# Ledger of designs, part 82: designed miniproteins, single chains, continued (5)

Each design is a single chain, and the fold is of that chain. pLDDT is the mean over its residues in the fold that is shown.

## One batch from the design tools (miniprotein)

Design m19026
Fold by ESMFold2-Fast:
Structure m19026 (fold): chain A 61 residues (1-61)
Amino acid sequence: GAADGVAQATKYGQKAADAIKAGDYETAREYMQKAYEAAKKSSDPEAALGAGQAVVSAAAK
């Protein structure tokens, strides 16, 4: 369901944020892609995508 997609997208988004903090932008890109895929497969892909992107965007600032 949507909750599962949001949880997965958030986890991958957090991994991407950690990679950005470490300066590993290639790994961050891979986790962002996984977050997008999790969002796309959820019952509410828009909500899941928003959650994942919010985490990554905060880390990228």
Scores: mean pLDDT 72

Design m19027
Fold by ESMFold2-Fast:
Structure m19027 (fold): chain A 55 residues (1-55)
Amino acid sequence: KKLEEALKVIREGLKQLTPEQREGWIETAKELSKSPDPELQEFAKRVIELLKELP
């Protein structure tokens, strides 16, 4: 639930980002995807998918 709420807020924020800022978020998500925590890996994958959906 907490993670789902964070993803919704992030999605709205990502819509406001420039392409350069989105690349920064992709890099952050890639680092999170390397985490041994499966919840953080799942979160990172979802963030990357959201970024791919944006123009």
Scores: mean pLDDT 74

Design m19028
Fold by ESMFold2-Fast:
Structure m19028 (fold): chain A 69 residues (1-69)
Amino acid sequence: SALELIERGEKLLKEGKELLKNATTREEILRGIGLILDGIGLLYEAYLLAEKEGDEEALAKAKEALGIP
């Protein structure tokens, strides 16, 4: 479950960053930001779930994806 949230969060972050890199309209910028925020949200949910369950591997992956040491 936590690993699935990490994979989905990372995909949304990648899609959002790629959209923002090529964005030329306000709508595209807002969509890119929305995807990034959704991705961060999923990664944070994965972090909390992994910490609650004591899943050290998922916790480490979530921290790395979020840029937390």
Scores: mean pLDDT 86

Design m19029
Fold by ESMFold2-Fast:
Structure m19029 (fold): chain A 62 residues (1-62)
Amino acid sequence: AEEDLKRGQKAYDAGNYDEAIKYFEKAFEKGSPEAARLLGRVYYDKGDLEKAEEYFRQAAKL
């Protein structure tokens, strides 16, 4: 999970949002609460406000 978060963050910082989503989804599947917030951020930046809100709600519940 932590390795996936690091790879996702590196991709996000480089503007590779699709790669960032792939790694953050892997971290989320492994039970990382941090991944939910990071997925919300990426979807927000891509303009997918509905998915962003969904992931932010999940992050707030954790």
Scores: mean pLDDT 81

Design m19030
Fold by ESMFold2-Fast:
Structure m19030 (fold): chain A 55 residues (1-55)
Amino acid sequence: KEEILEKAIEVVRKLVQQGKTPEALKVMRRVLDALDAGDYETAEKIVEEAEKKIK
């Protein structure tokens, strides 16, 4: 739960640093929606997919 949110924040930060602010906002929104629904598995997968886009 908290660990997933921490990872999401880190991924969003890196995307913003790379000039991918719209993607960063979409990732954060999707993660928050999944966490609010109690779907931790989906939230984790969203973070993993976003992390793959960071070089």
Scores: mean pLDDT 78

Design m19031
Fold by ESMFold2-Fast:
Formats: C-alpha cells, sequence, structure tokens
Structure m19031 (fold): chain A 79 residues (1-79)
C-alpha cells in the first residue's frame, strides 16, 4: 500500500544518508542515524507483536538489513 511504500522509502532514505556519512568518515553523524533506524526497528517489532501482519514482518526484516549495512559501513570507516 501507499503507507507501506512511504515507510520503506523513509528507511531507505535514512540508510542511504547514514551510508554516505560513514563513507565520508562522518562516523558520529552516521551513528546518530543508526540510532534512529534502531528506534524504528523497536517500534516496528512492538507494533507487529500487538497486531501481527505480513507488512510488519517485512518491515522488521527490511530494517534489520538496513541496520546491518550501516553497521558494516561504520566498522569499515573505523578500520
Amino acid sequence: SALEEAAREEVERLAAEALELAREGRVEEARELLRELEELLELAREAHAETPSEAGAFMIRFLEEAIRAVREAIAEALA
């Protein structure tokens, strides 16, 4: 749905910005966006626990993958 697409686009935007910040060596700013993604993941998990849905399950996995990519980029920037 349009709401699911908007939520995915927001996560994609946050992840892309965090990845670019990490690539530029702006690690602290990338970590702030990582914290926002982690908060969104917690909210998505709580919402899915209360009202289980396929869209909720998809969003949780999508956020987990975005968070993993950002964490890897930050780790590489610090290496």
Scores: mean pLDDT 87

Design m19032
Fold by ESMFold2-Fast:
Structure m19032 (fold): chain A 100 residues (1-100)
Amino acid sequence: KPSREALDLEVELALLEIQYAIIKHLGIPEVERAKKEGKFDEAKKLLEDNIKQLESMQKRAEEIAARAATVDPVLAQAARDLLNEIKSLLEEYKKKLEEI
């Protein structure tokens, strides 16, 4: 039933979801730990590195959504939903960077 292209896109989206979960659940706690230890330069670098990763993930989510639109509309919607989550977290991280 699913095409090879749809299956490949499902795998790409699943890997991106795993990367997003790691940044979402570990990123801010690591920054707050560094701040608590007085390591503000480390906290700033962690935020900058996570922001770069989220920007890369945003681009990949956009690519998956565009490619999936013609082969699997449900997968395309899932990719757009993840894109919106990535954009929200990216804004949160940018605001946290301003606090340092």
Scores: mean pLDDT 87

Design m19033
Fold by ESMFold2-Fast:
Structure m19033 (fold): chain A 100 residues (1-100)
Amino acid sequence: MEKRIEELEKLAEENPEDAKIWKALGLEYFALGKLEKAKEYFEKALELEPEDATIYKNLGMVYYAMGKLEEALEYFEKALELEPEDGATKKMKEIVESEL
């Protein structure tokens, strides 16, 4: 994964407007437990693709992993505004609400 991250960071410098690269970096850093970096890269992807429900869901997961339950809830709610029938996001929202 380290080599993959280095390749993605180089691609991001060369193609800063490609939301898929920023999203991939967010996922890689999330997998490493580097939650602040994962958040930064998903936020960058969201600036480029503001209607991508998957990015909102991923940010919800990052905030949940950080223990920021209220922020996690806000992102899951936004993901559901974009895709109301996403059962996985509905379940994640219920889990967060049960921990508040």
Scores: mean pLDDT 86

Design m19034
Fold by ESMFold2-Fast:
Structure m19034 (fold): chain A 58 residues (1-58)
Amino acid sequence: SKKLEELQNKLQKILESDKNLTVEKADEITKELVDKMNKAKTDEEKAKVLEEIYEKYK
């Protein structure tokens, strides 16, 4: 969905722009996101995962 794409883009930009984020930490965050997204069955659940990670790390 368009909302999912927008949230993914926002999260990606934050991860790329965080100067205090080490490569290892960025990899852990990405791995957590991928794991949770793979477990989500609906677009609504996927949006909630993205919003949760976004709010946690913004």
Scores: mean pLDDT 72

Design m19035
Fold by ESMFold2-Fast:
Structure m19035 (fold): chain A 67 residues (1-67)
Amino acid sequence: MVEEIREFYEKRLAEAEKVLGQPLSDEEREALRRTAVDDYIARKGLNLTVEQKEALRAAVDAELAAE
């Protein structure tokens, strides 16, 4: 799960930077991570509670912050 979200985020990040011709800001990268999590939930048809969504976001942020 987290790896699939990370791959989606990395792909979107690379595409956005290629189109813009410049690196994204920290705020723009945070927005892309949120979008990646939300898109993953939607694609898998997951009916998560608020607490479960917060836990998933925290897990994704922890993985990406470690890099």
Scores: mean pLDDT 74

Design m19036
Fold by ESMFold2-Fast:
Structure m19036 (fold): chain A 67 residues (1-67)
Amino acid sequence: SRAEIQELLSQALDALQAGNLEEAQELIDKAEEMATKAGDEESLQRVEQLRRALAFRKEQLAKKAAG
């Protein structure tokens, strides 16, 4: 349901802010799957925003590990 998608997105944001990147990724993945199946364009925009934030964080960590 849309309510479940919104709850997953809120939990994903909380996990990302807390630095729990693995949990954030799993929650974003679940939200994206549900939003895609539901045709929920508004939720897909939130997914894209969180995906970009997560990707940026991962790149920062990868560069730090490689240097």
Scores: mean pLDDT 82

Design m19037
Fold by ESMFold2-Fast:
Structure m19037 (fold): chain A 62 residues (1-62)
Amino acid sequence: PSEEQIEEDIWVALAEMHAAVAKLSGDKEEAIKWLERMAERFEAEGHTKAAEVARQYLEELK
C-alpha cells in the first residue's frame, strides 16, 4: 500500500473513534455538535475520507 493510503486509513480510523465516543456520550445534542466540529476540522486539514466518515455517523445521530 502507498504512504498516502496508510495516512488516510489512520485518519478514517480516528474519525470512527471520534464517532464512537460521541455516540457513547449519552447526550445526543452534544454528540452532534462535537462530531460536526470534528468533520469540519478533518475537511479543513484535507482528510476527506475521515470527514465523510464523521458526517455519515453525524447523519445516523440525527
Scores: mean pLDDT 74

Design m19038
Fold by ESMFold2-Fast:
Structure m19038 (fold): chain A 63 residues (1-63)
Amino acid sequence: ASVRDVPILIKFLQSADQYVRLGAARALGKIGDQRAVEALKKALQDESQYVRNAAKEALEKIG
């Protein structure tokens, strides 16, 4: 994943598939781009505990 992928990964956080959302949250955390912060904060309210945890870890990495 690269900074170029950030807009696509933000879109993937809205996927109906929880595994796609999980992968997107993890990738956004690894990239560390501040553009993802608002989308990741919304993912903290996700129905999946795994997605919520990944969003929390991603936000901690971004600062």
Scores: mean pLDDT 83

Design m19039
Fold by ESMFold2-Fast:
Structure m19039 (fold): chain A 65 residues (1-65)
Amino acid sequence: MEELKKKAEELYQQGVEALKAGNYREAIVLFTEAARYYRKAGDEEGAQKAFDLMNEAAVKLAKAG
């Protein structure tokens, strides 16, 4: 469980870095993967936070293209 949560947190941080860099497509992938690992770890709050930022990245990507 703890290892899954740690992996989710690592993916989430990578997603945040991608989002900050304007790499919206990469951020979507990373946040989606983070949300999956948060759910596997039983962390619904973490999964929701990842989905929220995934949605932000998706909106930014749609407006950019």
Scores: mean pLDDT 84

Design m19040
Fold by ESMFold2-Fast:
Structure m19040 (fold): chain A 87 residues (1-87)
Amino acid sequence: MKELEEEVQKLKEELEKNPNDADIYSRLAEVYLKLGQFEKALEYYDKALELDPNPDAETYRIKAEIYGLLGKRDEAAEYWKKASELS
């Protein structure tokens, strides 16, 4: 837990220097997902997708998994479909 909290701080400092870096948002989302903070993870993935004109199918698969964990089955199914269409 402490190591993941330190990684969040590091990434937030990098984001302060590069506020429109899609990769930093994706990395923050990954750390929040590992912390079990699913809503924050989705927020940061949404920012990453907004900044990246050609997002990878993997980002959509991860969002689908998070929506599934939150019990939002319709949203999960939609993102699984988006990931499949990009693959």
Scores: mean pLDDT 81

Design m19041
Fold by ESMFold2-Fast:
Formats: C-alpha cells, structure tokens, sequence
Structure m19041 (fold): chain A 58 residues (1-58)
C-alpha cells in the first residue's frame, strides 16, 4: 500500500544515514539534519495521502 511504501522508504533512508554515521562519512549533526528532512518528507507524503483518502471516504 502507499502507506507501507512511504514507511519502507523512510526506514531505508534512515538506515542509510545511520550506516554513513557509523562509517564516519558524516557527522552526528549532519545525520540529525538529514533525518529531520527525511521525516518531514515522509510526513508531507502521509498528509497528502490522508487528504486524498478522506476525499474518497475509505
């Protein structure tokens, strides 16, 4: 489902950031900013999906 797809993409992006942080490729501050941006993107996608679904009365 669209919700599952958004959740899976979010998890994969967060996991990638954590791996880069552990490898020393990015700082902890950079990781926090990237996680914040990804969380906002996921929230925006979920809000748009919720609005669309509410118009269809599911």
Amino acid sequence: SDIDQIGQQYKQQIDAIKKKLQAGEISEAQAKELEKKIAQQADDQLMQLSKKLSQLES
Scores: mean pLDDT 80

Design m19042
Fold by ESMFold2-Fast:
Structure m19042 (fold): chain A 76 residues (1-76)
Amino acid sequence: DEAEKLLEEAKEAYEKGDLEKAIELARKAIELSGDNMELRGEAASVLVKALNELGKSKEAFELILEMAEEQKRAKE
């Protein structure tokens, strides 16, 4: 699955300290995750961690709010 590959690549980039690449790959993994909430959650976790390490805490916070809103819609 393309989304799973992107998530693994994002985790590897984060582990190697390539934070910008980790952000790009994690965003793509979220975009391609569809209804796979577990994969979306893991990709969002990588994205938030990378954003925080780059000092983009506002962007990370906005992502958390966006994901919470999407979760509410999914659960109705």
Scores: mean pLDDT 77

Design m19043
Fold by ESMFold2-Fast:
Structure m19043 (fold): chain A 69 residues (1-69)
Amino acid sequence: MEKLSPEQAEAELEWLKEEIERMRKEGDISPSRLVAILLRATGILLESEDPDLQKKAEEIRKEVFELAK
């Protein structure tokens, strides 16, 4: 897997958060999009040693789980 720089990882996590907020705003929650976001956030969480990036990735994962309820 391609390893992202810390700056790229942070930008990716911000984009994933924006996608979650878009789904909330539109009320159109796609399970396939939630799974894709979850997998991408999990990848960053597993590859990053930066505690701030790990925390941000975990927050995104929590938001996915809340939308899936």
Scores: mean pLDDT 79

Design m19044
Fold by ESMFold2-Fast:
Structure m19044 (fold): chain A 88 residues (1-88)
Amino acid sequence: MKEKLKLKIEATLPNGKTLSIEIEYEGDEVKISDSAPGVKSDIDSTLELLNKSANPETLRAIHDVLVETFEENQSTSLKSEEEFEVEE
């Protein structure tokens, strides 16, 4: 049984562009998808930069911060889990 966890990260680049990146965890598999259609070359460059600087520890830290933010919003606004999908 593989569980799916979707994580959405919004990044602002030094040139002022904002990119939305979706990270999907499915069991032991990690998929990274871009949410900026039409900007393929810029996305490839951004992913290359992320891959060069990102360690498993860094990715985990980003995930934990986003989960903490999600849970903080849950504590304040009750249950609102639609943005983070967990499937069996």
Scores: mean pLDDT 51

Design m19045
Fold by ESMFold2-Fast:
Structure m19045 (fold): chain A 75 residues (1-75)
Amino acid sequence: MELPISEEKKEEIDKLLKEALLKYSTVEEIEEEIKELEEWKKKAEEKKTPESKKIIEKLEERIKFLKEVKKELEE
């Protein structure tokens, strides 16, 4: 993390990751990862600290991204 990450750069990385996931992953693998992230989110919610709140937000972003990838794989 050498530079402040702009939203545009994050989107570019997400696009590359999405293309890789679409090429090399199955729907089942994406579903398993989503389930794991949702379980981690539940554990973070139980802790109720400011730090866990930031983790929850990052987990929610990741879950959303993977759900979009899964949707495209199913089409």
Scores: mean pLDDT 75

Design m19046
Fold by ESMFold2-Fast:
Structure m19046 (fold): chain A 68 residues (1-68)
Amino acid sequence: MKEEIEKFIEEMKAEIRQRLAEGEKLGDVVNKALKEAEEFGKKKGLSPRELAQIKFDLIEFAMKAASE
């Protein structure tokens, strides 16, 4: 389970970076990433706390990537 979560986060960060590089708006990229995180969390039965931590990490990553 932990390894699956880590792999998902890595894949989502790569997708965020690619979408931003392709010129998608930050808000749209973040919204898509959060939706995918919710779907992953539902499929894997993640706790609300684990899901919130994943969402926070993805938002922080996207904001940092967009500001660089």
Scores: mean pLDDT 83

Design m19047
Fold by ESMFold2-Fast:
Structure m19047 (fold): chain A 75 residues (1-75)
Amino acid sequence: LEGEEQALIDFAEKHAGPETAEEVRRAIKEAKSLEDAKKNAQRVYETALRNGASKLTAEGIAKGVYYLAKKKIEE
């Protein structure tokens, strides 16, 4: 998980800025349910768009957040 999480954070920083990277980190760490994972992924999507990411890039980052948060919860 840590390696996958760091790769997503690095991608988010490069393509959507440091604010989005920090939201990715928090979104995964703070998710305690699948409902939280969905809500946090949506927030990351909105943050990525605000920081100039394309819709496709923002969607990819958000899907990555949901995937990693879900995997962490289901462990």
Scores: mean pLDDT 85

Design m19048
Fold by ESMFold2-Fast:
Structure m19048 (fold): chain A 79 residues (1-79)
Amino acid sequence: SEIEELKKLRDALRERGYSAQVIALVLEKFKERKLTPEELDKVVEEAQKAYRDGKVDPREATLKIAELNKKYKEYEKKK
């Protein structure tokens, strides 16, 4: 269930054109707790600002996205 929800959230953010770094930050917050639509929008805005201000670790964000992509790929193969 949680992996399915994370996949849907990732795909929605990618479709809206958000960077991998922003997506990684939002997904991490969503994993800590389920976000309401209002909280989700606020977290996305805060993540974008943090990324622009250079307050995020690009390496850590990249590793989180790579891990999620691996889980997504495994899920697709298990159809």
Scores: mean pLDDT 66

Design m19049
Fold by ESMFold2-Fast:
Structure m19049 (fold): chain A 62 residues (1-62)
Amino acid sequence: MGEEEREREERERREEEERFQRTLETILETVRRVEGEDVARELEPQLREQVRAHFDQLRANK
């Protein structure tokens, strides 16, 4: 289990990070399309924090 457990944990972590990035990118692309690139850049730190908080919340629940 030890070796398989570590590999699984690594894959889950990678997959989670990928989903986070995809979600953030999708939101930023939408903002960029609707509001423009300048607004998307301005909101990026805020949106990143919001998406991160959402994923953290999902983790806390199980």
Scores: mean pLDDT 76

Design m19050
Fold by ESMFold2-Fast:
Structure m19050 (fold): chain A 95 residues (1-95)
Amino acid sequence: DIEEDPIFLTFKGINAYSEGKYDEAIKYLEKALEIEPDNPFALYWLARVYEKKGDYEKALEYFKKALEIMKARGITGSFVKSIEEDIKKLEEKVK
């Protein structure tokens, strides 16, 4: 079912994020994670939403979860490196 598809829900969350509708983005991304708790893209975008809301502690938690899952699955490259850089920048803000 498309309404229960974690990929579709993740895209709805990304669209809401792009529109500045951060609470709506959280709702869709959390629903995606309820269906697929180890979805690294839903975790990544949820981290981005919390960063935009100024919740750097939650943003760090979700970026780190996404990175851990990606590395465990052997995912490498520029996207993983960008997440590592985002984590480093946020860690400096919470110190």
Scores: mean pLDDT 84

Design m19051
Fold by ESMFold2-Fast:
Structure m19051 (fold): chain A 72 residues (1-72)
Amino acid sequence: SLELDAPDDVIEQVYELLLSDEEVVKEGKEMLEKGKEALAAGDNETAKKLAEEGAEYGRKKAEEALKEVLEK
């Protein structure tokens, strides 16, 4: 899970923004599918790299959403 240093109500708003953002959801799904394809092909190194990239993308999107909520 993404770790956010914020009050519970702010964290809830961040998740609502992320889950309501169709582009963020689509991109997350695409990264997940690419990771599953790599795992199915036995390419564990590519799957690991994609998982790390997905985690970094999620972290950046969570930080952007947190900033948006706080600057509201």
Scores: mean pLDDT 73

Design m19052
Fold by ESMFold2-Fast:
Structure m19052 (fold): chain A 69 residues (1-69)
Amino acid sequence: LSKEEREELLKLIGRILSLIGEIFDLELELKKAEKEGNEEKVKELKEEIKKKEEEIKKLLEEMKKLEEK
């Protein structure tokens, strides 16, 4: 990997770790909402988690492309 490719890889790793942290926080909020019986909040939080999981998947595909070059 070139210096530029390493810097891009580190940025992608940083974004993935940030998204994992956000998912963890949303999972904690989801457990609270489920305990409170807030069905609307539960639905909203599940959708937000799914969106962040899809973003992580895209970032992992970007990392794979960098290794294949």
Scores: mean pLDDT 82

Design m19053
Fold by ESMFold2-Fast:
Structure m19053 (fold): chain A 65 residues (1-65)
Amino acid sequence: SARIELFKQAGKYYQQAKEAEKAGDYKTAVEYLEKALELLRQAGAPESVLEEVEKEIKKVREKAE
């Protein structure tokens, strides 16, 4: 299923974002979170999930500033 593949790839990007955040690379973490969010939108993820990722992006962006 194309949808399942999008969810898997989003999960991989989310994991990459968390690794970048732990390394203090907040710019790279934001880039991976944005990629994950885009794939989740394409996969038709619930609005609650999309809002949670958007909130995570805002928190990480604050650390990058």
Scores: mean pLDDT 87

Design m19054
Fold by ESMFold2-Fast:
Structure m19054 (fold): chain A 65 residues (1-65)
Amino acid sequence: GPETRERLLRLIGEILRIIGEILDLELQLKTETDPQRKQQLQQRIAELEERRRRLMEELRSLPSP
């Protein structure tokens, strides 16, 4: 129903936003030369990947439209 569609769209939107942030951080990581900043970027990417994984699991738990 409409509620399932709204939840699906909200989850997809959040996942896409996180993917965008990860890609931006990965681009920054490719040009970063400072080891401390590289480690901070890698840690932030790892945290976002874990959040994305959890949201993907939540998305998979929703009934098919």
Scores: mean pLDDT 85

Design m19055
Fold by ESMFold2-Fast:
Structure m19055 (fold): chain A 61 residues (1-61)
Amino acid sequence: MEVKLSPEAQKLLDEGIEYAKQGKLEEAEKKFLEAVLVAVAEGLDPRAVAKQINAEMAKAL
């Protein structure tokens, strides 16, 4: 995948995946939103970030 997340955005994504695996979907959604906002603030395209998060979720779930 061509989008490289910062360590900060990646940590939020990893936390979201952990919550999703536990069935805590509200907490997972909040972490995914935080990861997107951090990455977009760093200059990444929102659609590319969303695609990357969806790919990571598909890989982890």
Scores: mean pLDDT 77

Design m19056
Fold by ESMFold2-Fast:
Structure m19056 (fold): chain A 79 residues (1-79)
Amino acid sequence: SMEEEVEKLFETTRKEIAENSSPRAQAVAERELERGREEIREMIKRGEKENKIVSLATAAVLRAIGAALQVELEERRAK
């Protein structure tokens, strides 16, 4: 199902971030993925088209990666 494919994408993203990021970076990425999951569940409930759901899932993954990278950059930039 679409929900299962999205969850698999989010789980793969979560694992990749966990292997390469600090606990703080992982925490902000997880919040972005949780927001995406909530938005996607609501879109599926509304009967939104698959293309739109895939687009939002992709955006959520990119936001999670971006948030993790931002935290990593801030942690490396100690002044």
Scores: mean pLDDT 83

Design m19057
Fold by ESMFold2-Fast:
Structure m19057 (fold): chain A 72 residues (1-72)
Amino acid sequence: MEDVERGREAAKAGDVETAVSLFARAAEELAKQGRYEEAAEVLREGARLALSVDPDSPIARILDAEARRLAA
């Protein structure tokens, strides 16, 4: 997914806010299509990406919480 790839690049560049926005948008669109499993995977991947840049990232916690909600 293009937005996921852009999110990775943004996070590695230190722009975790842009990365979160892109991952959240991608996951929301997947969820609207009924693709909840894929949406949860995107959010978890985003959380791992955020942690790779900032281990104490509160953003990673938000993405993980949303992934758990979608996968429940």
Scores: mean pLDDT 76

Design m19058
Fold by ESMFold2-Fast:
Structure m19058 (fold): chain A 89 residues (1-89)
Amino acid sequence: NAMEKILEKQEKFRKELTEAGDRAEELASDPAFRQALVDRFLAELEKIRGKPLSPEELARERAFVEDFLPVYLMFEIIAEESRKEKAAA
């Protein structure tokens, strides 16, 4: 039954999203973790642009990452779990 398989996949995905969301909120509550993640993002952005960011650009990009942090963390957790699953298979 194709519907039963779809419902099973939806249930698994919903559970994974809920667990990743809860973990993202936990990590986002740690100031040291937040700071390290923001600094890593800014360093990656600087590398992509091939030049240092201005103070104004740093402030703008930092604010953007801080606002987007919980969603970004949720996707990072899902990606890391997917990578571990593939390595274990």
Scores: mean pLDDT 75

Design m19059
Fold by ESMFold2-Fast:
Structure m19059 (fold): chain A 60 residues (1-60)
Amino acid sequence: MLGLYRATAPVPQTSEDELGLRPGDVVEVLEEVDENYVLARSLATGREGLVPKSALERIE
């Protein structure tokens, strides 16, 4: 786990590989995929998927 992050913007799920988020949702970042995306797990749902780094704020 790279750290805990909070969604600062809505993230729509547009494909099955993506993780949909609402502002305020907390995720654990598992892996850095590239410069724009991380693989994260939602603490609320337990689902994993790709999330844009620009939508996340580090909290831990």
Scores: mean pLDDT 80

Design m19060
Fold by ESMFold2-Fast:
Structure m19060 (fold): chain A 80 residues (1-80)
Amino acid sequence: VEANEARLRALAAEALAAGDYRTAALALGALAQHYLLQGDVERARALFEEALELLRKAGASEEELAELERGFEAALAEAE
């Protein structure tokens, strides 16, 4: 579990250093899902918001961003 968190953080950091905002966003999105599965809704939300901002910097469409946000809200509603 913690090893996966460390790997995702490392991937995000490497991608950011390379200017690859899309890969960094995907890594942070995966990390957000990981925290959501552990019941850490607050941290998951913060990471997902950061991922959406990076995707916007990468040139993601508003349609793509809206779809991802909808998916996260659905996952959040399932988490207690």
Scores: mean pLDDT 79

Design m19061
Fold by ESMFold2-Fast:
Structure m19061 (fold): chain A 56 residues (1-56)
Amino acid sequence: GPLEELAERIERTAVRLVLEGTPLRNQREAAEAAARVLGLSPETALRIIEEVRASM
């Protein structure tokens, strides 16, 4: 659904940032960096990832 699609987009953006040379030390930093690129708050991005994981 839309939340799963958004979570995938957040994760994919974080992977791209690491490959482009952005130093991300942990999943929280990765989610925060991806959120900024996608125009989301870091708190919203983390909540979306957690909700999608809970619905697996």
Scores: mean pLDDT 74

Design m19062
Fold by ESMFold2-Fast:
Structure m19062 (fold): chain A 59 residues (1-59)
Amino acid sequence: SRDLREGEEHFRRGKEYLEQGNYEKALEHLERSERHLERAGGEPSPELLKLKEQALKGI
């Protein structure tokens, strides 16, 4: 679905921002990924939740 693809794209961007040390932008994209995945009827992956926690700790 479109929401699944958008969720995957935001997940990739969130990971990229984490690698760059831009924790605020990483969190924004990971939260967008979570919202798109929820709209697609999915649940946030354990990896997504772990990366969100890492972004929050970096802020």
Scores: mean pLDDT 83

Design m19063
Fold by ESMFold2-Fast:
Structure m19063 (fold): chain A 66 residues (1-66)
Amino acid sequence: SEELEKAVEEARKASAEALQAITNGDYEKAIDAFRKAAEIARRLGNDTAVESAEEGIKEIEKKYKE
């Protein structure tokens, strides 16, 4: 329970870091943060959170890396 809560908080912080990085124009940092969020979500079995993080990465890559 406590470990689950900590993992959820870490995923939330990673997502927040990604959004802040986007606001600052730091797209590489945003992608890294979304990747961290996706990895945590996969370990938790939260498919919706994985999809959200991966969609964030895809949108950044589509517009700014490709």
Scores: mean pLDDT 80

Design m19064
Fold by ESMFold2-Fast:
Structure m19064 (fold): chain A 90 residues (1-90)
Amino acid sequence: VSNEELAKVFEEAGLKTIDGLDISEEQKEKAKEVVRRTSREFLRLAETQPLKEALRRALSRLHSELSEIVGEDNAALITQAMADAINKKL
């Protein structure tokens, strides 16, 4: 599995989870932008460091930024879905 394929799986899991949440369309749009940006950052990090470290750093940043937009509980749901999607591909 390529780093680019993993980044795409990561992004798609986040976007799909956000679409299923009972939150405003404005919150969904902002959360999706965070997911897309973090997925690009994950791909960049994975090119220069071990995959596990890249994933840990990406998830930490993602959780922090999403918590400000959709709240702690929804941020945890999104980040967990994204982590699970990658772990299934490894």
Scores: mean pLDDT 86

